# Ledger of designs, part 93: designed miniproteins, single chains, continued (2)

Each design is a single chain, and the fold is of that chain. pLDDT is the mean over its residues in the fold that is shown.

## One batch from the design tools (miniprotein)

Design m7214
Fold by ESMFold2-Fast:
Structure m7214 (fold): chain A 90 residues (1-90)
Amino acid sequence: MIDEVVEAFREEGRDDYAARIEENRDDAVKLAQILRDARLDLARERGTLEGLSEEQRKQLAELEAKYGPDFEIETARALGMSEESIAKLR
């Protein structure tokens, strides 16, 4: 599951993020920070933050509103991180 995320970053030519995720797969705090940074970098590189449709921006806002500060924690949980590791994100 984390391996799928690593493979996706390698396909995008982001070997630096892929390696960091693979090395930190059991460190929920570092993994959440890496995923947050990678998501922002990819959005800027693709221009998606400015190129998002109104519907896509609404969906993103709904996710952030639903999970709030726990958005990164829910992402880590979806990636199959242990509850012990997720607890360290707080």
Scores: mean pLDDT 61

Design m7215
Fold by ESMFold2-Fast:
Structure m7215 (fold): chain A 103 residues (1-103)
Amino acid sequence: KVKIEERDLRLVRPNELLRKLLEEVGVTREYLTLNELEAAIALWIAKNKLLDPNNPNIVLLEGTLLGELFGVKSVDLLNTKEIRALLLKNVTELSEEEQKKLL
């Protein structure tokens, strides 16, 4: 029951495997917003050249760290709801009290 905008402003803590991926793109913070997380994932995808050359909306994840995290062989970048749902499975959402201490 959180508006998408409010959810995008909430701090999340990535799990250990997602944190390892984020470190590869220079993100070492313990807590980040979903928007910052999505931006870091997009940068990681670009760095690893995972876009399908036949369809640039498709990310090829089989055999990658992100594919292991998501449990999928590919994702469609146009399906932002699926991408967010997969990310949310790999993060811990902070309580309102924890968010207030970090902001």
Scores: mean pLDDT 74

Design m7216
Fold by ESMFold2-Fast:
Structure m7216 (fold): chain A 63 residues (1-63)
Amino acid sequence: MIVRIYYDPANKDAVIAAIKEVGGRVLEVRDDYIVAEIPNDKEALEKLLNTPGVKAIAAVPRV
């Protein structure tokens, strides 16, 4: 699924590493959010939510 991950810019590298660790792919990087394609898996979402600097995760419909 595609998600928008809102994060603290100071923790950008940790957030990107966590996306890759869960088998995800970074699609777009912005100052306050990252758009990523991640497995549709509860464990992947929980891992990302517990990553330092992650504030919120929103699912994005694939259009």
Scores: mean pLDDT 79

Design m7217
Fold by ESMFold2-Fast:
Structure m7217 (fold): chain A 81 residues (1-81)
Amino acid sequence: AIEEAEAVLEANRDASKEELLEAVGAFVERLRQQGRISEAQAEALERALLGVYVRSLRDGASLEEFRAAVREVLVAALRAT
């Protein structure tokens, strides 16, 4: 799961914050559909990622900073599950 998350991030390295959030959201939904995470875990992860996005816009974070924060949230959630 973590290696797949890293592949999604790498495939979207040149994406905008919105495009990256959409791609990662699609990845989380795919994990839910495959039964690899629960519905509650997918919802919590989606909320956490949206929180990262909102803070990124508020704080004027760079695309690199946003990408790093998204990676940290994904890796932490996938290790906890």
Scores: mean pLDDT 83

Design m7218
Fold by ESMFold2-Fast:
Structure m7218 (fold): chain A 78 residues (1-78)
Amino acid sequence: KKITLVFADGRSITVEVSEELDDEKVAEAVGKLYPEVPRELLLKETEGLAEAIKKYAEETPGEEVTIRISDLRKKYGL
């Protein structure tokens, strides 16, 4: 199952939801869109996103689903 996260500037990442998905993998995907942002800051800003993505994938029907990152953060208290 794939989740597409849309950022405020309209850029997006698509991540495959698996048990091995962690914040480092999410930070790597975000870093490819925002190469100017330091890895340390990306890891801090993406903390908890992997768990939130997994929960959203479990609750939401469909093989591919899209959500704004701000809506995901708000839903899971990030």
Scores: mean pLDDT 80

Design m7219
Fold by ESMFold2-Fast:
Order: sequence, then structure tokens, then C-alpha cells
Structure m7219 (fold): chain A 142 residues (1-142)
Amino acid sequence: KKKKLEESKRTVKESIETLKNVTDTFESAGYYAAYTNTPEAALDAIRTILASADKATEAAEKGLKAIEELGEIDSKLAAEYAEKLAELLDNLTKTARDATDTIAEASPEVAAQARAAGDQVTSKLDEQKKRLLELAEKLKKS
């Protein structure tokens, strides 16, 4: 019982840390594109955001599974972690949009590609957020 609890808590904390690191990566990519102010830097920033979004999606999925396992032991704590992870994904979605908008403004030549990347990333992150919020509601009813 205690070993599974600690393992699930560790996995959730690792997911939280990954999402925080991805947030920093999105902000840095936007800043880099704006500061460098070239189409090449903007394209590099878009690729960085897309790759980091895949890492965020994987971390969210691992976190969701760990929260489900934690919910069998402590449904209240699991619900709190699900809400916290959903909040981090919501913040990450806003950061992704801000970063891709910054890239679009810095390089009009790739603005459509930057906005398309923003839409793709925010859609994927919003899907993971919805899954976590649904899990939180289910756990609260337990």
C-alpha cells in the first residue's frame, strides 16, 4: 500500500516537473524568435514548441495513469493532483498561444505556420486537460 502510494506520487511529481520545464521551453522559444527576428529563428522556435508539446502530452498521460492508481488508495489526494495537473496544462496552453503569437509577430513570413502550430498544440493540451478534469470529478464522487 505505502510503496504504491509513494510510486504514484513520484510519477505525478515528475509529470508536474516536465510540464513546468515545457512551459520554460515555450517561453524561451518565443523570446528567442522575437530577439533574433529572422524567419529561420521563427521556424526553429516552432519546431521546438511542437517537440516540447509532444513531451508535455506524454507527461500528462503518465500523470493521468498515476493519478488513477493513486485514486484507488486516496481519492481525495488523487482529485487534488488531477486538478493541479489540469491547471498546469491550462497555463501551458496560454503560454503556447503567447509564444506562437510572439513568433508570428516577429516573422510575418511564417506567421500562418506559427499560428497553425499554436492551434495544434493548444488543441492537444486542452484534450489532456479535459481528461484530467473528468478524472477529478469522478474521484470526488467516490
Scores: mean pLDDT 89

Design m7220
Fold by ESMFold2-Fast:
Structure m7220 (fold): chain A 88 residues (1-88)
Amino acid sequence: MIEEILKKLEEIKEKLEKEGRDVKLFTESAKDKDGNEVFVGIVVELQEDGSAVLIDGEVIHKKTEDSTDVMQELVAKLVEEIEKWIKE
């Protein structure tokens, strides 16, 4: 399932890059305490004015407190990486 989501996000990124757009795919993944996969993926476009636009995003987690906490940590890491990319 994560592989199918990654393929979808990569296809979106590739299509936009072929159109001459400045896009990047950001992904973070971990496992919760029970070994369930937690995944966050987002395709972001950098505009000429320096703004970032969310094109698409996908999240996989269990509806448990632990899995939700892991997901929130992954989102925080993604935000930091996006901010670093925007400043470059």
Scores: mean pLDDT 81

Design m7221
Fold by ESMFold2-Fast:
Order: C-alpha cells, then structure tokens, then sequence
Structure m7221 (fold): chain A 69 residues (1-69)
C-alpha cells in the first residue's frame, strides 16, 4: 500500500513541485509520512494543494493519475 510519503513525492513529480516542498507541507499538516495514504481525508487534500501552490483541481487530477498508475 502506498504511504503518504510515496504518494506526495509522486504527486509532486506530476505537478512539477519540489519533493522537499511536498514533505514540508505534510509535516505542517501533521501527517504521518509512513501511514497509508488511504488514511488521509479529502479535506486535507485542499490544504496540501494550497501549501504546494496549486489548485485543488490540479492536485486531485495528479492524485488520480498517481492512484491509477
């Protein structure tokens, strides 16, 4: 199962955002990087998108591509 770290790094690559920025965003929101990504609620995706400087729609599209790979 994909961890939060693996998910965010893959999404960051899809969005052209730095991996360091993605990991900092997760820590700022108090996310466990080693937890399964299925434990992350949809409301946290909007906050992650904001911290990464992308729209929620762009984040969700990238997340869907990562989940489908």
Amino acid sequence: MMTVREFLLAVARELGVSEERALEAARELGLDLDAPVSEVGGGLFAKLAELLGVSEDEFLAAAQRVASA
Scores: mean pLDDT 79

Design m7222
Fold by ESMFold2-Fast:
Structure m7222 (fold): chain A 73 residues (1-73)
Amino acid sequence: LDSAIKEAKERIEKVGEDMAEAMALLGLWMGVVSLADVIILVKSMGYEKTRELIEKVGNKEGLEKLEEVEKAL
């Protein structure tokens, strides 16, 4: 989790918040989502909206990663 938070911060610093969010959304739609992607989405839109989006897309790994982020924060 600490590594994922660091990766999320580094991505935002390198490409900006809007681009980091766009990359995370693209990963979610493509079925490939990391813990850092979930952290970026939660920071951008909050837990509730992030959960709704992941459920709508049907990404099971994304839901598991969201629960890990929610439990640790």
Scores: mean pLDDT 78

Design m7223
Fold by ESMFold2-Fast:
Structure m7223 (fold): chain A 93 residues (1-93)
Amino acid sequence: ALRELVERALRYAEQAAVAAATGDAALAVKYASRAIEYVREALETPGISEEERRLLEEAIRYLEKAKEAAQAGDFASALEYAKRAVELLSRAL
């Protein structure tokens, strides 16, 4: 179900934010990647609205930016991007 996939993505995005806040690049990348997987699966849901699609696609963009920032050791930016993804996923629920 769309809601369950978005809820799982939200939990992983929250974990990515926590990992970024604690300076754990590997966990931040891992959890952001898991969140992206669930968001991509959610986007394949039949009958998804244009607004839901927009929010989910924007969430993927911020999760990818969070991964790139964490890989670069920029934990402040990684945290901001992960938090933005959390906000977008919460709005999609």
Scores: mean pLDDT 90

Design m7224
Fold by ESMFold2-Fast:
Structure m7224 (fold): chain A 69 residues (1-69)
Amino acid sequence: SSAAEQQRRRIRELTLEELKATFEKMGISLSEEQIRNLPISVLLELMKERYNLDEKQQQALRDLLQEIG
């Protein structure tokens, strides 16, 4: 319910903000649409390495990316 929704929202916001921050550090400015169009495998590897995501968190991220993609 509300706790699960808050956690999902935090993961979504963190994922988008961290991806944007990572690309900005490389001098690359990407829109949400461009980030969404990146291969899910690439996004997962970046987030997995940065946050050491477990299997459940990786699945939640896949589901999130599929919903916005």
Scores: mean pLDDT 63

Design m7225
Fold by ESMFold2-Fast:
Structure m7225 (fold): chain A 71 residues (1-71)
Amino acid sequence: MKVKAKIYLPEDATEEEREALRQKLKDMGLKILKEDEHYIEVEGDLNDIMALPVKILKYEGDEIEAEFVLP
């Protein structure tokens, strides 16, 4: 199932941690649609997005909002 997800970064996330997330998303084959200071928006399969270390904040139709859990 193809979905769009906004993956919110913790307020204290470093640029290095953001870059690690971007690389992980690319390695999983997710398409990065846009990013800003607070989130990275991706498009891909639901199962791939659910495999990310994220806490789901909102799931509505084909749109997900999730918070990235730092390792």
Scores: mean pLDDT 78

Design m7226
Fold by ESMFold2-Fast:
Structure m7226 (fold): chain A 97 residues (1-97)
Amino acid sequence: MSQAQQLYQQGLQLWQQGNYTDAGNYFRQAGDIASGTDQRFAAQSYQMSGQSYFQAGNYSDARDYFDRSYQLATQAGDSSLADLSQRNRDMADQRVG
């Protein structure tokens, strides 16, 4: 999807600049737009959002978006992404305290 892909690309640019919080927000928006039409791309976008929040030290948001990525990846049949997102969710959950 063009709008979701544009937001994802902006997230990647912010990530490269070390602006992880804003990167996470852009990846989240990409996932939100894609979730109704492209569950796999939505799952990938939420995975990147979770990873971005994790790098920013926001473990609670990281956990929540990894969990959303896990659910959408499972629905899309992407077992590799589902397994990755589940492990990353559990790691973020341990950091929340």
Scores: mean pLDDT 89

Design m7227
Fold by ESMFold2-Fast:
Structure m7227 (fold): chain A 94 residues (1-94)
Amino acid sequence: ELEKKKKEMEEKIKEIEEKIKKDVIEKLLKEGVEKEKAEEIAEKTVEIAREIAEKLDEVAVEFMEALEKEGRLSEVGRQQAELLRENYKILKEV
């Protein structure tokens, strides 16, 4: 049961990370950024979101808001990043 729950959470985290990446790419392409550069920024954004999820602190919220303001994340991308944090917290407790 516990091992199965852990696997499910890991799969959910992966899905959320992919959604964040897709959102960032779509947002940047709409802003006129080249596809290659948009993909690079999206990959780095997922790395940052992962690090933020690990820390689960107040600074993380402000940083995600800054990324949204810069057009690197949409409101949906921010919501996905918050879900990522919630899932990492549960994973650590399991």
Scores: mean pLDDT 69

Design m7228
Fold by ESMFold2-Fast:
Structure m7228 (fold): chain A 72 residues (1-72)
Amino acid sequence: GHMAKLLEELTKEYVRQLLEKLKEYLEKKYPKAKITIEQLDLTTARVTVEIDGKKTVLEVPITEILEEVEKL
């Protein structure tokens, strides 16, 4: 396989694990909230937070998620 393809697959797996850690953290911090995190591309994720029937949708740079997860 091409080295570029290997790096892409490793990056996708790393981002997946990062988003899972963020979701776990938010669910522990806000136990009454329903948290959904979707990766839109390699640089952006969509975070949906639903509390008491109110839904908030945020598009967040993956770099900001990395910074927040490092503080856990």
Scores: mean pLDDT 77

Design m7229
Fold by ESMFold2-Fast:
Structure m7229 (fold): chain A 98 residues (1-98)
Amino acid sequence: MKEEILKVNEYARGIAAATSVEQAVELARKAADEIRKLGKLNPEQALNAVGAMLIAAARRTPEQRKAVLDVIVEEAKKLYEENPDMKRAYELAVKARE
């Protein structure tokens, strides 16, 4: 759990600092794998982790933000389909994209 939280925070910082949309998208997908592990252990911590990804995406340029948010929404939907406790995380991601 602690290691997964640290990895998610590292990916969030990487997304905010990414030099390309492709790099930001790759980091978001890597973060989703760690969040999936967190969701099985502690859904509340996984929800917090999705929030951190959304904050990181908000630091991107408007042109690149939508592409990163679309990936976060897609991954959050997949997490919700695997674990009903992740519904709030998916709803948060969808709202952030709108």
Scores: mean pLDDT 80

Design m7230
Fold by ESMFold2-Fast:
Structure m7230 (fold): chain A 82 residues (1-82)
Amino acid sequence: MTLVRILRRLAEAAAAGDLEEAEILLSFARAEVAIAENAGDLELAEIARPGLDRIQEALDAGDLEEAARTARETAERLERLL
């Protein structure tokens, strides 16, 4: 599961204070959601998108703890779907 792996890596990067890596991983997560949505997986997109938006807001605010927490919660929610 590519998206869950990306979100877990994002949480690790954010927890380590690596803002640049977290931003790159968020970009990859957004790409995976777009691919899933284009393939007709609207449920995955509906679950992931609010989490990704919250991660972006946290990263923009420099709140790496919130970014890490939201990434973990979003990954866990997606794993329950799969």
Scores: mean pLDDT 86

Design m7231
Fold by ESMFold2-Fast:
Structure m7231 (fold): chain A 67 residues (1-67)
Amino acid sequence: SREERAREALELLEKAGVAEVLGDHALAQRLIEKAARLVGASVERAREALRASMQGDNERALELLLE
């Protein structure tokens, strides 16, 4: 379902956030692109969802991925 894909995309974004903190920007970028592709969103929207998730707002992150 669309909701299941959004949750899977959020898991990819959580991994991207960890990669960013560890300095693996190439891995983070690949994970963000994969998350965006999975839900049919722009990379910019996926980055916005990542920012929400990193601030602890997983509900907002899912909303962004479901738009």
Scores: mean pLDDT 87

Design m7232
Fold by ESMFold2-Fast:
Structure m7232 (fold): chain A 64 residues (1-64)
Amino acid sequence: SKELEIAKTAAAMLAIKEAEKIGEVTDLTVEQLDEKTVKATATTPKGTVTVEMEVEEAIELAKK
């Protein structure tokens, strides 16, 4: 759905932004955990950053 794509994009962008504070992002994984929740994991040589986001929360963030 469009909402799910918005949520995946929002989670991915936030994970990348936070991961770039600690190192170069070498990998990005985005997955759907359930009907309402997505998870993005950004990997750097210094560690990983994980962001979980509800679809409804992501839509509200996109409106702002």
Scores: mean pLDDT 80

Design m7233
Fold by ESMFold2-Fast:
Structure m7233 (fold): chain A 85 residues (1-85)
Amino acid sequence: APQVLSPEEVEKMIELLKKKKEEIKKEKGDSEEAKIQLEALDRVIEVLERYRRGEISQEEAREELRALGEETAARLEALRAKEAA
């Protein structure tokens, strides 16, 4: 059976993502890659906060996070391809 995310686990995930966002800002805050990564992290945090508030189901949160991951990977790949051209 899939592990059910507790409120404490969701809070921990949100805090870890906020720390990652802070690290990216310190490293490359004004780069296009950093902007894509920061936007993606903000959207992931929003999905987790909506799930924590009971606004979406675990299944809906999982689908949105999967779609965000795919979108972010595609955006980063497109940026790297543009930089190589």
Scores: mean pLDDT 79

Design m7234
Fold by ESMFold2-Fast:
Structure m7234 (fold): chain A 61 residues (1-61)
Amino acid sequence: MDVTVTILRTADGNIVTIETADSTTTRREDDDGVAFAVAFARGARAAGHKATLVEKEVVTP
């Protein structure tokens, strides 16, 4: 299963986007949610799935 996890850091918190072949889910998450997303991506990679973790800083007005 191919999964892309994108973490967007903003002044008001973090935005986590999880993209799969069938769906895209975007949620606002606290630091705990970000830690969970990182653990999820790492677990998927360890299980032999293609997992991409992207960290971005959002500076858009």
Scores: mean pLDDT 74

Design m7235
Fold by ESMFold2-Fast:
Structure m7235 (fold): chain A 74 residues (1-74)
Amino acid sequence: AVTPELKQADEALRNAVSALQQGDEDAAKKHLCEAKKIYESLGQVGKFNKALSALASTLPPDKAARLEELAKSC
């Protein structure tokens, strides 16, 4: 089952994608770092990586690469 914390992390990832699509890289990084912290606190880094890859696959290659670079910078 999805915990409330995982749902919050998923929403943060989707907000990061939306911010990146709007050209707001600062907001995208903030949301990515929030999502990553939640997944790490739950010991579910693998789920974070899988969710990030799934979302990146919905973006053009340039934005997908940027999303992944921002996540690494957290």
Scores: mean pLDDT 83

Design m7236
Fold by ESMFold2-Fast:
Structure m7236 (fold): chain A 91 residues (1-91)
Amino acid sequence: KEMKIELVLDTKSGNEEVNAVIGTIAEIAKRLGIEATVIEKEASIEEAKKSAEEALDKMIEYVKDDEEKKKGVEEFKKKATEIFEEALKKE
């Protein structure tokens, strides 16, 4: 089964940390054999966060039978959440 994820890269805020997270999710997805689409648009940090959370949840489900891969994605989701929360506090 082909898994697809969609990510939003926010060009409005120019938040380098948030955009780096989006890029990292896309690279992890590619290495897992998941098709990743990155949409570059003027959006909000909240929109980027929502796309990242949905993508990471799909990736965790896709790798659920591989404990090492699942752990890696879950650990990255924790870091990504912290980065998004910090970015939202700065606005």
Scores: mean pLDDT 81

Design m7237
Fold by ESMFold2-Fast:
Structure m7237 (fold): chain A 64 residues (1-64)
Amino acid sequence: SMRDELLREATRIGVRANEVLTPEQRQAVNRRLAEASLLEDLEKYREELARIAEWVRRQEEEVR
């Protein structure tokens, strides 16, 4: 289902955050991912996952 695909994407984002971010930033990402998972609107869930992924990408770019 679409929700299962988004849950896999959320897991991928969380794994990436754990590889590149500080413990405090990982806590923030994990909290946002958990909050986003409560969204019943799958389009809003997708959009929030995209925003979280982009934020993680920007943090990764800053530590290069």
Scores: mean pLDDT 80

Design m7238
Fold by ESMFold2-Fast:
Structure m7238 (fold): chain A 69 residues (1-69)
Amino acid sequence: MKKIEVEVKVPGKHPLTEEEIQDMFQAILESAGLKDVEVIAKLIEEDISHDEMQKNIKEAAKKAVEEAK
């Protein structure tokens, strides 16, 4: 089983947990046909907007799919 780490930058007040991000990325990888991959998610608090968090999640998902191939 291949393990990949994803880092998501989040504002200090956010509703997301590391488990929720892991589940989200796992579902994305499975939908792309990549089922033998374990996702480890890390949330990093930074002074960023929620819009930037959304962009970071999208970029991290794209990188995770590419790394899992």
Scores: mean pLDDT 75

Design m7239
Fold by ESMFold2-Fast:
Structure m7239 (fold): chain A 69 residues (1-69)
Amino acid sequence: MLTPEERAELEELLEWLKKDPRVPKSFVERMEELWERVERTKSPEDVLRLLAEVGLAKMYKWVLEKEKA
């Protein structure tokens, strides 16, 4: 299950992704759907899937930020 710290990090990540017009809306929507599913089901499989998507989103954010620098 997500810790309060992980939830805060995910919220910040999603807000950042929503503000960047280069990020597809479908990517954000998929993350939000997985997060909702995890909160509802508490399933280990759903948690693992969400964590994988969070990892990809963090890498995507890092790439986009590095491109600006």
Scores: mean pLDDT 75

Design m7240
Fold by ESMFold2-Fast:
Structure m7240 (fold): chain A 120 residues (1-120)
Amino acid sequence: IEELIEEYLKKAGYPDIRERAKNATDEQIEELEKRAEAGDPVAASVLAFKYAEEYKKNGDPEAREKAQRYVVRLVSRALDGDEKAFYLAKAVLAHIQYLEGREDDALRVPEALEAARNAG
């Protein structure tokens, strides 16, 4: 999972997104939230990683919900044809899926299911 996240971030052109998330001040977070709501995929990815890491550290369900909220904005931009937003969305989704796997033993892998269906 961690290696996949790194690969997706490199493909998006933003390998330092997770470091930005860790180093963001409260003031910068407010600015990023405004940018993310305006559709900035980089801001949304920073916030998604920030809240996903908070969830990992303390198990706060509110942090998980915020991370998922910013992922939705990334997915929306990716569906508009933004390739960089697509890779950023994949990176954040992989991270959230990893975190959810800690609590959900029944976590599904849509890609594997889709591949199995295509095979027969």
Scores: mean pLDDT 70

Design m7241
Fold by ESMFold2-Fast:
Structure m7241 (fold): chain A 91 residues (1-91)
Amino acid sequence: GMSEDLEELLEEFRRARERMQRLLEEAEELGAPEELLEFLREALRKLEEYLEALENPMKYGVGREEALELRREARRLVEEAERRFKEWLEK
């Protein structure tokens, strides 16, 4: 049902947030450049904002189409963050 679909989306976003938090923590511990740290901090902030919107859909005007767009954006942010982190580690 719709509530079950939303619960699955919330879990996916929670995992994305946790993954982003771990990437930021590791990057900070390893002394990553400020440009990478700024990207990771902004990506984490956006994921937290998306979670807030999905938890309060009426307050933020989040319907099914908006939720799917947030899902695509969250996936893109995690993929880009992992790519940038690995590129930095490899060179």
Scores: mean pLDDT 84

Design m7242
Fold by ESMFold2-Fast:
Structure m7242 (fold): chain A 84 residues (1-84)
Amino acid sequence: SIEELIKQLSSEDVEVRIEAVKKLAELGETEIVRVALLDEDPRVVFEAAKALNEPSYVPLLRKILPELPEELQEEARRLIEELS
C-alpha cells in the first residue's frame, strides 16, 4: 500500500528508502517522491531526482554528485547531461 511505502521512507535502512522511492514513482506518486529529495542520504535524493526526471533538479544533482558512491557518480553525470 501507499501508506506502507510512506512509512518505509522513514526506515533507518537506506536501501529500504531507495526501494520505497522507486515503488512510489512506479505508482505515479510524484508529490510523495518529491519529499524524498529532502532525505539526509544523497543516494535517496539521487533516486528521487532520477524518478522525477526534471531539469529543475540539475543544480541539486550537481550538489550531491561528489557525495555519491563512485558507481552512482557516473549515472548521475549522465542524468545531468541528459537534463541540461
Scores: mean pLDDT 88

Design m7243
Fold by ESMFold2-Fast:
Structure m7243 (fold): chain A 68 residues (1-68)
Amino acid sequence: MLSEEEKQKLKDMIISLAQSTPKIKPGDVFKRTVEVKDENGNIKYYLVEVTVISKTEAEIKETELPLP
């Protein structure tokens, strides 16, 4: 899973983009697939969804993707 620090960093990044980018509005959702390598070298994929709540608040949701 993403660390709390990485989640906060992603929220802050999206909030900053929302403040500087007129096209980004409350309710917009940014979806990314993130590849995370653990300390043993295993690769896991996560669907990360960041929702803009306001110009100062964002919500993050992560979902682990099953590998085939």
Scores: mean pLDDT 75

Design m7244
Fold by ESMFold2-Fast:
Structure m7244 (fold): chain A 103 residues (1-103)
Amino acid sequence: MTAEQKELAEEALEKGREMAKRIMEEALTSLEKAKEILREMFEYEIEVAKKMGLISEEEAAKAKELLDKLINDKESLLDFARSLARTLGAEPAVVAEIEANIK
């Protein structure tokens, strides 16, 4: 990796962690706000991957299409919320509240 690619990757990881925490907080009160933050996070990751040369412009467009499908699918959103909660070390009760808000 170039120094620029390393800097972008580190910035993306930090931003991803901050946005993941915000998604968790919003998911407890507003599913729609959580979806907005989730969309923003994934679009940022797609743009970083494109800037790093990991994906083409066509692949980036396809990834954004898949993101729209993911956000509108309750099962995919539930699986993502569970994985995110586990990654952040959330208590089982918090995971249950998020699942209830999506269902």
Scores: mean pLDDT 69

Design m7245
Fold by ESMFold2-Fast:
Structure m7245 (fold): chain A 83 residues (1-83)
Amino acid sequence: SERREKLLKELKEEWEKVPEEVKKELLEKIREFEEELQKKYENETDEEKLKELAKERKEKILEIMRELGLEEIAKLLEELIEL
């Protein structure tokens, strides 16, 4: 749990450094992607397809963060997810 707590603290510190305009753009892009993902997997109950949804969500969120120059945040989130 110590590594998870350290990653969460570092993630919070890096997030607080992000300009408000970039935060807004990130949240808007994630929202748009989540709406598309919701339509694609509407009423899906198959476990394997839900695992695919989880992978697509993770990969796209990390991609959006990197495109916005939030490489450090993306790395910290990737490490946190792998724990």
Scores: mean pLDDT 81

Design m7246
Fold by ESMFold2-Fast:
Structure m7246 (fold): chain A 62 residues (1-62)
Amino acid sequence: DRAAAVAASLRAFREALEEVVAAGGDPALVERVAAEFGMSPERLRALIADADATLARLEAGI
């Protein structure tokens, strides 16, 4: 029950991150998504940057 709710929230967060990335990290969208998930825009920006760094490393390793 609780675990299912947490999993659903994480899935929604991943979908929101995909939308932000597709929009090129639009500041207004970053602020909106951060507010929706109860985090600061700075924290969300850091998460996006970490994901980008990981993707760049994988691409370079191909």
Scores: mean pLDDT 71

Design m7247
Fold by ESMFold2-Fast:
Structure m7247 (fold): chain A 65 residues (1-65)
Amino acid sequence: MADPEVYAARAKGYLNLAKQLGAPKETIEKIEEYYRKAVEAAKNGDPELSRKYAEQAEKVYKEAL
């Protein structure tokens, strides 16, 4: 089990990669939304929810790029 901050950092990694690769604005906005939700879940003490949002960010990144 990883700390919630690791999941938020992972989601941010996908956001940064999407921006670097010139992903469409809509794709970047979806990844950013999941990143923010992962951070919020971590801050609220819900590491499982943070992990799920990080996995959603990864899925959006992999399917769109």
Scores: mean pLDDT 80

Design m7248
Fold by ESMFold2-Fast:
Structure m7248 (fold): chain A 66 residues (1-66)
Amino acid sequence: MEKKLEELIKEGKLTEEQKKELLARYPEIKAAIAAFLESLGITDPEKIEKFAEEVFEIDVEYEANK
């Protein structure tokens, strides 16, 4: 996750400030994904983390292409 942000900064697609804001949003994304998956009966922390990371990558790509 953080390595992808570092690579996008190196490529000039993200700023350090955008990285800071994205990382600050990650706990909220993870909490929302956890709540949704738990509503479906999925309580596996590894699956929750993986889906949260995938959603976070979409947020990162959106900001990088803005």
Scores: mean pLDDT 78

